# Ledger of designs, part 14: designed miniproteins, single chains, continued (3)

Each design is a single chain, and the fold is of that chain. pLDDT is the mean over its residues in the fold that is shown.

## One batch from the design tools (miniprotein)

Design m8455
Fold by ESMFold2-Fast:
Structure m8455 (fold): chain A 94 residues (1-94)
Amino acid sequence: MVREEIEELYENEDVEKLEEIYRELLRKKREAEKAGKREEAERYRELAEFAAAKLAELALKEALKEGEDITRADIEDSNPAAALEREAMLKVLD
């Protein structure tokens, strides 16, 4: 796996494939550690940390988007009368 692949998946917002790469990097790190290949283990650790950082950024972006969509839908669907009341109050401020 190449760092460029992680960057491409981040740009495409492909969380599922980024999670797969992260899991694969963790597995390769463990196997390299078992084999005594310290340099390979360190390289996989760095790539896994990079993938984890990109996953965290996408997760935060998605959580903020979902939170905004939920609050908007919940307010509009749960109390359309409140929107009408606000519009009526704005007309009284003439």
Scores: mean pLDDT 68

Design m8456
Fold by ESMFold2-Fast:
Structure m8456 (fold): chain A 90 residues (1-90)
Amino acid sequence: SFEEIKEEIKKLLDEIIKLIKEDPNNQKNFDKARELLAEVLELASKISEELLKKVAEEIQKAIQLISDGEDAPKAMEKLKEEVEKILEEE
């Protein structure tokens, strides 16, 4: 269901935030976070191609913010907030 997919996406984003907070400079944690982001995109695609595109754009924005000097956990928390808004918009 839509609600089950939403909760799965939310849990994956929480896991990404946790991994990055525990060791922000650990390449293995970044590799794992990348895999979890791919799972988020797969779940979004089960709803629609439009949702997949919107979520992918927000992930790109979060990565850009980190490149621009934003704290990685904060950028990922913003990503979670934006994705949750997208999922709730009608």
Scores: mean pLDDT 82

Design m8457
Fold by ESMFold2-Fast:
Structure m8457 (fold): chain A 69 residues (1-69)
Amino acid sequence: DEERERALREAERRGQAAMKRVNELIEEIKREYREKYGREPSWDELLLALHERITGSREYAEAAVEAVA
């Protein structure tokens, strides 16, 4: 089914782009922690900061929705 094949390819591209953005965000969080605290974030601190950036920021959530629309 052509529609299903297109949906799968689009989902794969979207997934790859999302993973790239998440990895960039993780590296940015690590950099900020090194600057502010002179150390790397703990696992819990990294997950919390990542969650806050993705879900706690209305602007980030709105930009993500607009990028998909």
Scores: mean pLDDT 70

Design m8458
Fold by ESMFold2-Fast:
Structure m8458 (fold): chain A 85 residues (1-85)
Amino acid sequence: SAAEEQAKELIERGDELIREAEALLAQNADKSVLEAKITELNKLSGELLKAASRIKDPALLKEVGEKLSELTAVQNKLLAQVRAK
């Protein structure tokens, strides 16, 4: 379905945003840059949650849940680094 294809695209975008976030953490990026990445991660998580309500494939639904958990984990790391600055 269109919703399942959208979810797959959002998962791939999530993987890229997680890689970008981990790179920013490793580089000790500026507070404003970290805050902008948190905003992007929040928007993607919201889009994934909306897509999840329209998914019938249990394997894909599990992948969405796992990706949401990974997005939350990296967002918490970014927030911790923001607070340390």
Scores: mean pLDDT 89

Design m8459
Fold by ESMFold2-Fast:
Structure m8459 (fold): chain A 71 residues (1-71)
Amino acid sequence: SMLEELKKEVDAKLKALEGISLSDLPAERQQELLDQAIGVRIAKARDNGEVTEEDEELLKRIEERAKERLA
């Protein structure tokens, strides 16, 4: 549900700014953009004191994937 909403939001922004669909990008690039969108959502939730344990786990997974990409 949340992931599907974020995916639609990212797709809409790409179409508005660059005329490109999210589906037109390589899978790795799609994941990077989704990870960025998730990070922004969690940062906003944290600023409002609404961050959950699930959000913390998601951030940890995103950070681990980012480290693997740099290796």
Scores: mean pLDDT 75

Design m8460
Fold by ESMFold2-Fast:
Order: structure tokens, then C-alpha cells, then sequence
Structure m8460 (fold): chain A 83 residues (1-83)
């Protein structure tokens, strides 16, 4: 996978509950989804490199609607945790 060691370390240290809290905090619209801009803000807050979260957008947005729901977000984060 094309993710940096720093990105992997960050995700390895976060629990499922931490991901849920971060998702809810950056979900400014309260619609249960993160826009591309909200997801970028979350990743930037965590110190994730721009190139790494671009890959996360592509992996998480499986339905191609331009937003990421919590289930898609969690699946990608859990995969990174196991690497």
C-alpha cells in the first residue's frame, strides 16, 4: 500500500471509538457523511499527508457519490490498522 509509516502509526494507535468521535466532530452538517473537504480537514488534523488521504478518499468512496459514510470510513481505517 502507498501509505506512509506515519499514517499507519497514527491509525494503529486509534480505536474504533476514536474514529467514530473524529467522524462526528468533522461531520459539520450532521448528515452522517463526510464530504471531501470535511475528510481532508480530519486527516490534516491527524497529521496525515495529503497524498495518503487522497488514496483514502478513493478507497472509502466505493459508491462514487463524492461523500463517505461512517461504515466506508471505518472499513478503510480498520484495514490501515492491520497493516
Amino acid sequence: LGFSERTIEIFARLSEEDYRRLFEFFDTNGDGKLSKEEMKALMDFLGIREEDYELLFKAADKNGDGSIDFEEFLEVMEKLRKV
Scores: mean pLDDT 70

Design m8461
Fold by ESMFold2-Fast:
Structure m8461 (fold): chain A 67 residues (1-67)
Amino acid sequence: MRAEVERLRAEALELARKTAEDLSYQVDGLDAVARLYRLDPEAGAKVARELAEYIEQGRKREAERAA
């Protein structure tokens, strides 16, 4: 159903945003994107790109703290 795709997209985006602040959410974010991809490959691909950007932001934050 359309509602299920919207729910999974919202969940995946929320986890992706959390990954920018805390990389421990990376695994949960990837799993949510994979589930979305099975139902809607286009929506899954779009959220996967956002997740990749948030992972990069999280990595930069950790590098700045470690330096």
Scores: mean pLDDT 79

Design m8462
Fold by ESMFold2-Fast:
Formats: structure tokens, sequence, C-alpha cells
Structure m8462 (fold): chain A 66 residues (1-66)
């Protein structure tokens, strides 16, 4: 098992949805959805846990870019 912290850019359209997911585990598909589209308005810190057969993501925080 390997754990990494990632910072991902969040589109303006998905910023409110990302804020609702703070502290929750999400799928790779959900993470891709949150990072799709423009303009970019914020970022999320995500904990990625790598298992032999899967990856789990957890949103740690979401912040707006000023």
Amino acid sequence: MEVKELTVAISEKNLDEAKKLVGKKITPEELRKLTSGFPLKGYAKVRATFYEDKVEYEILEVKEKE
C-alpha cells in the first residue's frame, strides 16, 4: 500500500460539488468529473491510496483561487 497527497485543479462549474465531498472517499471517475471544464477556480488536496488492485481517493480540502 502506498499513500500520496495530490493537488488537483477544480473547474468553476464543479467547485461547489467538490466542497460537498470534503472528507469523503471518491472514485477515480468522480475525481475526473470534478477536474473537467473551464475556467479553473480552485484546487483540492486529495489523498490517493494505491492498493494492488485499486486506487482510493479522499478529498481533504477544497479552496477557491482568490
Scores: mean pLDDT 78

Design m8463
Fold by ESMFold2-Fast:
Structure m8463 (fold): chain A 95 residues (1-95)
Amino acid sequence: SMMEELEELARKLGELIRNGAKPEEVRDFIEELYEKGVITEEQKEVMLSLIDKGVNTPAELAVEVMRLAREYDDPAIKGLAEVLQKLLRLADELG
């Protein structure tokens, strides 16, 4: 189910946060979100651009996406912020 896939992605995100992910590992996670249809190509490009600018952790990435969503009121960036917040919340809940 879609919920089971989201829980699997959330567990992986939690592992990246606990272990101190390398930028390459964060990029791989973003690519997986796109391949599984959780984010759009445009949303993937936004996140990869932030990593290129030196945003290196999943938590920093989520904070920066939320900032961009507030500044630009872009539906794609707002949707991305909501997805990232949901994944972070599930990652915390799953342990």
Scores: mean pLDDT 84

Design m8464
Fold by ESMFold2-Fast:
Structure m8464 (fold): chain A 58 residues (1-58)
Amino acid sequence: SELEERAAKEASEATGREGVTAELTEVDGKPKVIITVDGPLSPEQRAALAAVEARFSA
């Protein structure tokens, strides 16, 4: 989906990592985006990832 593509792109740019995946899921009828990056992340990269997830979750 477009949300997943944009979330993955933003997360890739924020962390500088390849192998970024984003999955749109549903919790109690609300869309949530979960982003996963392969390998170790710095605390700053994890914070950036969480911010991207928050922006794409509604």
Scores: mean pLDDT 77

Design m8465
Fold by ESMFold2-Fast:
Parts: sequence; structure tokens; C-alpha cells
Structure m8465 (fold): chain A 65 residues (1-65)
Amino acid sequence: SEKEEEFRRYVEQLNAKYGGALEVRIEGDTVYVTDRLEDKRKAATVQSALAIFAISLGLKAHFYE
């Protein structure tokens, strides 16, 4: 869907900045994000950005450690 494509593009942009540390799986209207960032502050910032963007698209977001 268009919303999935927009979310994937946003993750791609963040991965360019954060060294490819983000893994994404999309099922229906739900996005599952695994971050492999060793820096917990960067992880928190990225998770917040992704959560806000997902909400703006009407998607549900789940984050794994």
C-alpha cells in the first residue's frame, strides 16, 4: 500500500543515517521494528520518530529490543 511504501522510505532514510541498524516487517496495518543500535539514546530518538510517523500514516507500530 502507499502507506507501507512511505513508511519503508522513511526507514530507508533513517538507516542511511544510523548505519542500517533498523529492520522492518510490515503485516497488514502494523509495522514491526527491530533496532540494533547500541546507543540507547539514539534508539529512543529513532523509536519516537518512527512511532510519530507511523501514527501520522494511520499505522500501528511495535518495537523490539
Scores: mean pLDDT 82

Design m8466
Fold by ESMFold2-Fast:
Structure m8466 (fold): chain A 70 residues (1-70)
Amino acid sequence: MEKEEKARIVYEKAQELAKKLSTEEMDQLAREARERGVSVREMLFRKAAIELGYSDEEAEELARIAEKLQ
């Protein structure tokens, strides 16, 4: 429950980050997502979680949960 709540906050933060990203930044994010073997959405969630102050490993877990919630 608490992790799902945090994942929802990460989802909302990712939507705000997407509005701030340029087309070129989104293209770079898509390339990074391909290199990591994840979706662009999961990569956005990961960056949002890091922006919220979560560790790299926590950000990966929360991004995975956020992707599954949608």
Scores: mean pLDDT 78

Design m8467
Fold by ESMFold2-Fast:
Structure m8467 (fold): chain A 83 residues (1-83)
Amino acid sequence: MEKEELSKRILEATKRTVEEVKEYIEKNKLSKKEFEDILEGIKRAKEWIEKHKDQILEEYKEEILKLLEELEEFIKEKEKELK
């Protein structure tokens, strides 16, 4: 897979996942443990992007990381609402 094609596929998958996770959180009452598990998943995704940075175009990498950071912030704000 060419670097550009891979970068595009990862970005498209990230956008889809972010939308699905936000929708799931808005529709469901999650426990603190479920929020923690999702945040750990985001951390692992960010680590995976950094590990494979040489295989991802910089512009796409920045957009992917921004989407993951925005999702992480959204989840942390929703977790605070439980307290």
Scores: mean pLDDT 81

Design m8468
Fold by ESMFold2-Fast:
Structure m8468 (fold): chain A 89 residues (1-89)
Amino acid sequence: SAVEELIQRVGEQSALDLLGLALAGDNPDSPAMKKAYEEMEEIEKELEKTMPHSEAVARAIGELFVRLLNLAKEASEEQREEAAERVLK
């Protein structure tokens, strides 16, 4: 399995992040990606009211990675294998 090969090379967390990025690249204009970017911007703006800008940005980026992780988990097995093959290339 290309997904298992990717996990062996970079670890499970990094593999899921790379799969999420590859899947997002296949359809960057998807409603899910647009929503993820909009929510990241809203979280950043809200957090800036109570913490420094640099910390707000870091937390907003973390939230984007959580959404990419979910995109990888919700993808079909076939989509994950194809994405993993592209990452390993």
Scores: mean pLDDT 71

Design m8469
Fold by ESMFold2-Fast:
Structure m8469 (fold): chain A 80 residues (1-80)
Amino acid sequence: SADQKLAAEAEEIAERVAKELGLPVQRVSVEIEGDKVRVTVELKEPLSEEEKEKLREKILEALKPLAEKNGKTVEVEVIN
């Protein structure tokens, strides 16, 4: 489905951004809820609040064009 493809693309983008920043990621989960793309990034190791915020902002920026093309908004959460 279109939502499955969008979720897969969002996951790949989030994982790529984390890798480019050298930050350890345990898992990326993507859920499509109505007009929202919710991305949750679970960290493999505890990171500072500043590093979590940097990762969140960078992923959000990378995902905005994809979400906008699909008439959706994006929400990113980074958890330890």
Scores: mean pLDDT 84

Design m8470
Fold by ESMFold2-Fast:
Structure m8470 (fold): chain A 94 residues (1-94)
Amino acid sequence: AASDEAIELTKQGAFYFNNNKLDLAKSLLNSALAIDSNNAQALYLLGLLLFANNNFADAISLLSTAISLLEANQPNSPLINQAKSLLAKAQAKL
């Protein structure tokens, strides 16, 4: 399904992010979101990448969307606290 394709692209994006291949990570995460715009993990990872690149306003937007989706669909996800922590750091930079 489309969500499965988005999950695989997100997994590849995370792999390249962890190997400091940020342009490849960004491309893969954008491709995942083009297939499934509600992929909270992809939104979080892209937000993290934008934060690392000092794009704080765009990071805040993506992280807020990821948190909203996770709280609605996966309220016990440990990613919620990670996303909230990163959101607070991004807001402190503005």
Scores: mean pLDDT 88

Design m8471
Fold by ESMFold2-Fast:
Structure m8471 (fold): chain A 68 residues (1-68)
Amino acid sequence: MKLKIDVNKYSDEQIVLIIDDEGYTAAELSEDQRRKAVEAYKRHPLPDSLSQQARDTIEDLLAEERAE
């Protein structure tokens, strides 16, 4: 299921928490949602409360960004 939320209305930390709460995978995120999650991961410490699912999603997004 894809996020139906306007990512531009949320902070980088808030978008990461939304991904955690809904259990979205990298494949379910739009390009803009992926960029916002990657930028959050790079610039700010992520909350300790993040699930393994959210961490895996962020790692997948980061791997895609690093690939080219």
Scores: mean pLDDT 62

Design m8472
Fold by ESMFold2-Fast:
Structure m8472 (fold): chain A 91 residues (1-91)
Amino acid sequence: LEEKIREEAERAVELLEKLAEIVKDNPEDVKMAERIKEAVEEAARERSVITAEMALLGAIVLARYSENPEAKELAEEAARAIARAARLLAE
């Protein structure tokens, strides 16, 4: 279970890092991606369902309001990985 949580968190972090690179010309989107990444890492480290759910909401917002199609897709994939991690943390 812990290994699966770590795998989903690492996947989400990787997707958010790719997203930050794509939106590097938009400092607000970069900051949002970095904050979501920090929340994902904290949720996995502290085993916090609440922190994971907050990270999930952040990724959903980023996906909804991103104007870049590639960034939108990466945010949606990150949200799915975070959702899986949150479900595993709730077990």
Scores: mean pLDDT 85

Design m8473
Fold by ESMFold2-Fast:
Structure m8473 (fold): chain A 100 residues (1-100)
Amino acid sequence: MIEEAEQLHLEGLRAYSQGKYREAAKLLLESLKLYLKSLPPTSVLVISTALNLAEAAEKLGLDEAAELLYQAVDAAVDGDSETAKKLMQKAMELVEKFLG
């Protein structure tokens, strides 16, 4: 549900502001997964969540995942939904593998 994704996004941002980057990445990953079930990758909510996940991934040293998410955000802003989705999915897989 969009409401659940929004709550997870806000919780992820709170964790990030407290320096809890691993918890932030977990919450933001779950939020992004839920948003992508209901919204296109070009949605402001998807773009915002992907950008915040990129920042959390960067803090965790997940440079490849962060780069893929930043590229996905650029593609989404340009209206390239297919490229954005593919890059987001690859980045999410890398973050999920790191988290265990």
Scores: mean pLDDT 91

Design m8474
Fold by ESMFold2-Fast:
Structure m8474 (fold): chain A 63 residues (1-63)
Amino acid sequence: LTDAQKQAIVKNVSNAMKAADAGDKETARKYAEKALAILQADPSVSPEAVANAKRVLDEIVAE
């Protein structure tokens, strides 16, 4: 992952958490999906890392 991609992931995760805290689960899911898409697009990221990231992002959206 490039530094720009890492920053984009952090920004989308932060936006997802902010939306979830505000009760906007639809917006939270949208940002979580954007963060996951950036991670999945990099072939250097292992399938295990992607699975772990998905689990964490799903938890943020659910709670």
Scores: mean pLDDT 75

Design m8475
Fold by ESMFold2-Fast:
Structure m8475 (fold): chain A 82 residues (1-82)
Amino acid sequence: ALRTLAEIARSLGAEEVAEALERVERLFEKLEELGALDSKIVAETIGVLLRVLGALLEGDFEEALEIAEEAVRRLEKRIEEA
């Protein structure tokens, strides 16, 4: 899902959004490796991906980037606390 959404972002010319989504994927994998991945984090991440997709489809790349970067910050904090 994350890889596909990043490819969609690139196809639309939203390179920075694609890079942010790839960072979300790496952080999510790290949380899984640490055993810190729970159903709440999974649900919150799915919600973020749907919001990013919505913004990309509207052509609002600034909003899409902001949502993706916020997700990166939240996941980084969860990793530091794990």
Scores: mean pLDDT 80

Design m8476
Fold by ESMFold2-Fast:
Structure m8476 (fold): chain A 76 residues (1-76)
Amino acid sequence: SKEIELMAELMKLLLEEKYDEALEYALKNKVPLSLLPQVHNMVDLYKENNGKISVELLTKVEGIGKKTAEELLKLL
């Protein structure tokens, strides 16, 4: 899914603290504003769990289902 690829790339950039690159990526790829809270919540969850992410942890984020979590983990 293009949406899942956009989320994964934004997560990577935000985790690397590349905020200007993350903004440029979001604008260039016309990332829906509705995805931004999900991406921020997943970044927070990743940091809270010291980089130990799983399908179970990602599905704690509102709007992230099992299939989306499984696809995100493959891209991270």
Scores: mean pLDDT 84

Design m8477
Fold by ESMFold2-Fast:
Structure m8477 (fold): chain A 94 residues (1-94)
Amino acid sequence: MEEILKAVEEATKDLPEEKRKALIVDFRSMLKAFEGLPLEFLVTLLVRLADKYGLSEEAKEAFQKARDLLKNDPSKREEAIRLLVEAIVKEFYT
């Protein structure tokens, strides 16, 4: 879960400080709410919510790819987290 905050800091480095702070607060709240939940389950939930609430095709594809990477290739965990965070930043903060 701390990996997600690191990915958020990296994905938001070029955003204005006020947007970056708001995004970090949102992610901290999400991490607290889902504490103890395996990342693979969280990503599966995000895929379902993206479909249900009509997020962009780019976000849907990124979440699905991240889920598949986490399920099939443990060495790509950091890549999967980066894809998730970048998609969320683009969808909601860009």
Scores: mean pLDDT 73

Design m8478
Fold by ESMFold2-Fast:
Structure m8478 (fold): chain A 79 residues (1-79)
Amino acid sequence: SALVERARREAEEAIRELRELVERGELSPAEAAEGLRRQAEALRRQREALRAAGAPAEELEALEVKVELLERAARELEE
């Protein structure tokens, strides 16, 4: 699925950028994790709104994949 693949790429790039900032000491792991969690929460709300509006399953799946990747990265940054 092109939408899911794009969503995965976008999430991976965002995570990569934040990890690089943490590695350089510009951002703390806790701050980066909080940022990722806030983004995941916003995307989860967007997914629920789109579901209520009757969006195609593929669009909902793309957002779900993005949320999962961001939440996983946030957990990894805190540990």
Scores: mean pLDDT 88

Design m8479
Fold by ESMFold2-Fast:
Structure m8479 (fold): chain A 94 residues (1-94)
Amino acid sequence: MSPLEKLKEFVEELVKKVKELVEENNGKATPVSDEIAARISELAKRIKELLDKYKASEEVKKKAEEALMQVTFLPDEDALKLIEWAEKQVEEVE
């Protein structure tokens, strides 16, 4: 698979996982801790740089940005597990 195809699949999986966690938490918007928020911000920067590097469509970029924004309103434990998974996926594409 090309790096772009891997990134597209990653974004689709990220959106799916975020949706499942939001549904499990009954749409309850609770801001994550400052430490987790900082980690989400760094992850978002890395994802954006990879999407820009491989010339992903604006639609894919928007989906990734919206999914990461939703992570900032998950319970800390759910946000942390998702971030750890996403960091591993990003490392494999880098």
Scores: mean pLDDT 82

Design m8480
Fold by ESMFold2-Fast:
Structure m8480 (fold): chain A 118 residues (1-118)
Amino acid sequence: SSLDALLRQAKIKFLGLLRDAHLEGSIYYADLKSQLDKLKSDPEKAMELLKKELEKAKELTEKSPEMTPEEIAKAYGRNLGVALAAEDFGDEAKPLKEEAEKYAKESAKQGLEKVLAE
């Protein structure tokens, strides 16, 4: 049906945005890793930076209902970048990694639901 075709096109377009967001997330990870590397001698300050990045990840995820699909995809990519930075930091940041991945998945879910909404 014409409706099925429109829904498929909307889904394909959004999946394309999520794919592009992986590259943006990798760039964000590289920048955040550079900042964390400068804090190698101050683990407490490095952990504070990761916690602030996670708080922003939560804020962006909570604002997803008011965002465009393009903005949601960017939030998804950013949240993946934070998760990668937390993984690279080590086991001490594992809870932060898991929360960042959770926010990334939630953003992707909300974006897909939004583009498939009536």
Scores: mean pLDDT 86

Design m8481
Fold by ESMFold2-Fast:
Structure m8481 (fold): chain A 83 residues (1-83)
Amino acid sequence: MSQQRSNGYRQMSDYARSIGMDDTSTAFDLYSQGFDYLSRGDYDRAWDLFNQANTTYDQGMSQMTPDQIQQINDKITQIMDDM
């Protein structure tokens, strides 16, 4: 379960980076790492990574255009449907 989420967020990170959303890509990479640590039972590290991801994601989203937000939402939906 957590490993599937880790893989999903890694795909989201790769996509965000490919369209120039570096801060959003970093946030998704942090979520991916957090779920990987969660799958290992390292709850403290997972929590730290999720907190960093939330802060970075909010910063990334504030810098994006509506079109970029739509692109990431479409990709999130596609990845989640495949999980």
Scores: mean pLDDT 79

Design m8482
Fold by ESMFold2-Fast:
Structure m8482 (fold): chain A 83 residues (1-83)
Amino acid sequence: MSEELEEKRKKLEEEIEEGVKQIEEAVRNTVLMIEYPKMDKKKQEEALKELSERLGVDKSTIRKLLETPNATVADVVRELLAL
């Protein structure tokens, strides 16, 4: 009975950890996108490099999306995640 509970708990913890990691990466990427227009040029270049590596998308494509007039961060996230 205790062993069955421990096995179920460990499996649920693993599924929760996987989901949390996915949410954490999405949140981190979103925070970088929100902060991007407030950053200096050096930090913007670093943010583009990090997003490019994490999303597998060219820096130029990410820059174009982030610099699109009147685009919200949600619009940018949607486009990047749909790629």
Scores: mean pLDDT 74

Design m8483
Fold by ESMFold2-Fast:
Structure m8483 (fold): chain A 72 residues (1-72)
Amino acid sequence: SAGEAVLRGQEAYNAGDYLTAARHYREAARLLRGTGDPRYRPNVEVLERWADEQVEQLRRAGRLEEAARAAA
């Protein structure tokens, strides 16, 4: 579920695994977007922003291979 993907993303973030966090946040956004329900649009936008923030964190830390993989 989208909620489970968000939880897994938070667990990864707390562990410093920003690559895994980004992937889970994108999966949550994909699942909510897949419903076609426009009421989830703000949630999708937040989750996509969180994923992008993880990519930027990796870039600033010089973890460039992980950043490239997180952006894919």
Scores: mean pLDDT 86

Design m8484
Fold by ESMFold2-Fast:
Structure m8484 (fold): chain A 76 residues (1-76)
Amino acid sequence: SLEEELDSSIIDVFINGEKVRLTREELKELLGDANKDIEGVEKRIEELGFRFDPNSPSSFNRLMAAVQEAIEKHGK
């Protein structure tokens, strides 16, 4: 949980060879915008052991696209 395991709620994702640190909420918002086309991305995120809810509209469209590409290249 975020209250006890703040560090555990942070996921490191590789974007263009760079390590990006995302919080649980940031990841959820980021994925919300692509919930129509995130089947592959969602699976990769689940493999990371991170739970998210794609119901919320994303505010980070740019990051979402980069994360999706990074996961596709590194998760495939």
Scores: mean pLDDT 47

Design m8485
Fold by ESMFold2-Fast:
Structure m8485 (fold): chain A 92 residues (1-92)
Amino acid sequence: MVEKLVEEAIKLALEGGDPAELDKLIEKLKELMEDKELQLALAKMQAEIALELARRGEHVEEALEYLRRQLETTEDEEIRKILEEALKEIEA
């Protein structure tokens, strides 16, 4: 269930979809998940979006800056690993 909402949000973000529809999906995730689960899901979404944008050669600098900024501000080890792995793959 949650995975489908995450996939839908990733698709909307990559397709340049309606921001209001993306916000609606994020609100549904907030209702279904605890803060830690939500942050992990959002980190996985951002990592996948950044990786896909890098593969397309689009917004690579913005994606890298976003991942680095998130990495500097997060204390969660699982979130850090998700973001570090994505950053490493893009920088390779």
Scores: mean pLDDT 72

Design m8486
Fold by ESMFold2-Fast:
Structure m8486 (fold): chain A 96 residues (1-96)
Amino acid sequence: EEFSEEQIEADIAELEKRDRLSALWARAVAEAYRAGLGEDEMLERAARALAEALGVSMEELIEIGKEAQKEYNLPEDLSEAELAMLGVRKLVQEQR
């Protein structure tokens, strides 16, 4: 089926019932995709939306992401957007 804004919003609404943070991430990614942004810029938009929802700065997420990078023995060549997303993942896991 063709890419549909109505279907994306319906899928995000269903996700919001189960995981509010995942729904926020999906919405930010969908908006960036509609704007024709690249992968790193989509990740940055998603990370910023999640940072705001979690009450933390992007700089704090990047620092948490650097800690997660060391813990998971990941490559040192991760972008700031990828580090911020690792920070979100680590912070969400710690809240579980």
Scores: mean pLDDT 71

Design m8487
Fold by ESMFold2-Fast:
Structure m8487 (fold): chain A 71 residues (1-71)
Amino acid sequence: SRLERLLRTARALVETGGSLRATAERLGVPQSTVSRHLREIAALLRDPTVDLRDPEQRLRLATTFVALHSS
């Protein structure tokens, strides 16, 4: 599902400390795919303050998304 793909990306980003390159390498996808997934996550969380260019803000976004959707 779309949610499962977004959670996979978010978990990988948490494990890499917010690195787009390392997350893309871990998942075997282009960095553009990781960036697209993060934009989708930001839209789902309705966070207008997130700057996806900042690795710390990417990490915060991914951590929040995982926490809200993990069993």
Scores: mean pLDDT 84

Design m8488
Fold by ESMFold2-Fast:
Structure m8488 (fold): chain A 68 residues (1-68)
Amino acid sequence: MSPIEKILEELKKKAEELIKQGYSRLDVLGQVHQLMAQLVEERGLKLSREEALKLANEIEKYIDELYE
């Protein structure tokens, strides 16, 4: 599993936990994007702009599916 895939899985887990706690979709999106930035910085990952956008898009799509 790539470092990007590991981050995506952690973001998905965080989204599921926040939804179970009753957070709104907007709050979940905000907290998950904050965690994404934190994990990228903490792990010293050098993501391209395209990789960062793809990661953000994938997690947003996943969150949208959980609220349907």
Scores: mean pLDDT 82

Design m8489
Fold by ESMFold2-Fast:
Structure m8489 (fold): chain A 71 residues (1-71)
Amino acid sequence: SSREEIEKAIKEGKIEEFFKKVEGVGDELAKRLTTWLLGNGVDNIFTLTPEKLMEVPGVGEELAKKIVEFI
């Protein structure tokens, strides 16, 4: 579980850097995920489903599952 690391990243404004730790997430996608998360509420990160993450352009089913598993 990376809950404490995620909470720290949100508090420090480094959630983009946190997303980059996920295999398959590059600079462009990390920025897009960060913008999307800030628009949908950062507290929702712990309740994210693969289906919800797939709403982000560039996030397919495999990558969405990896992000949820990394959280």
Scores: mean pLDDT 75

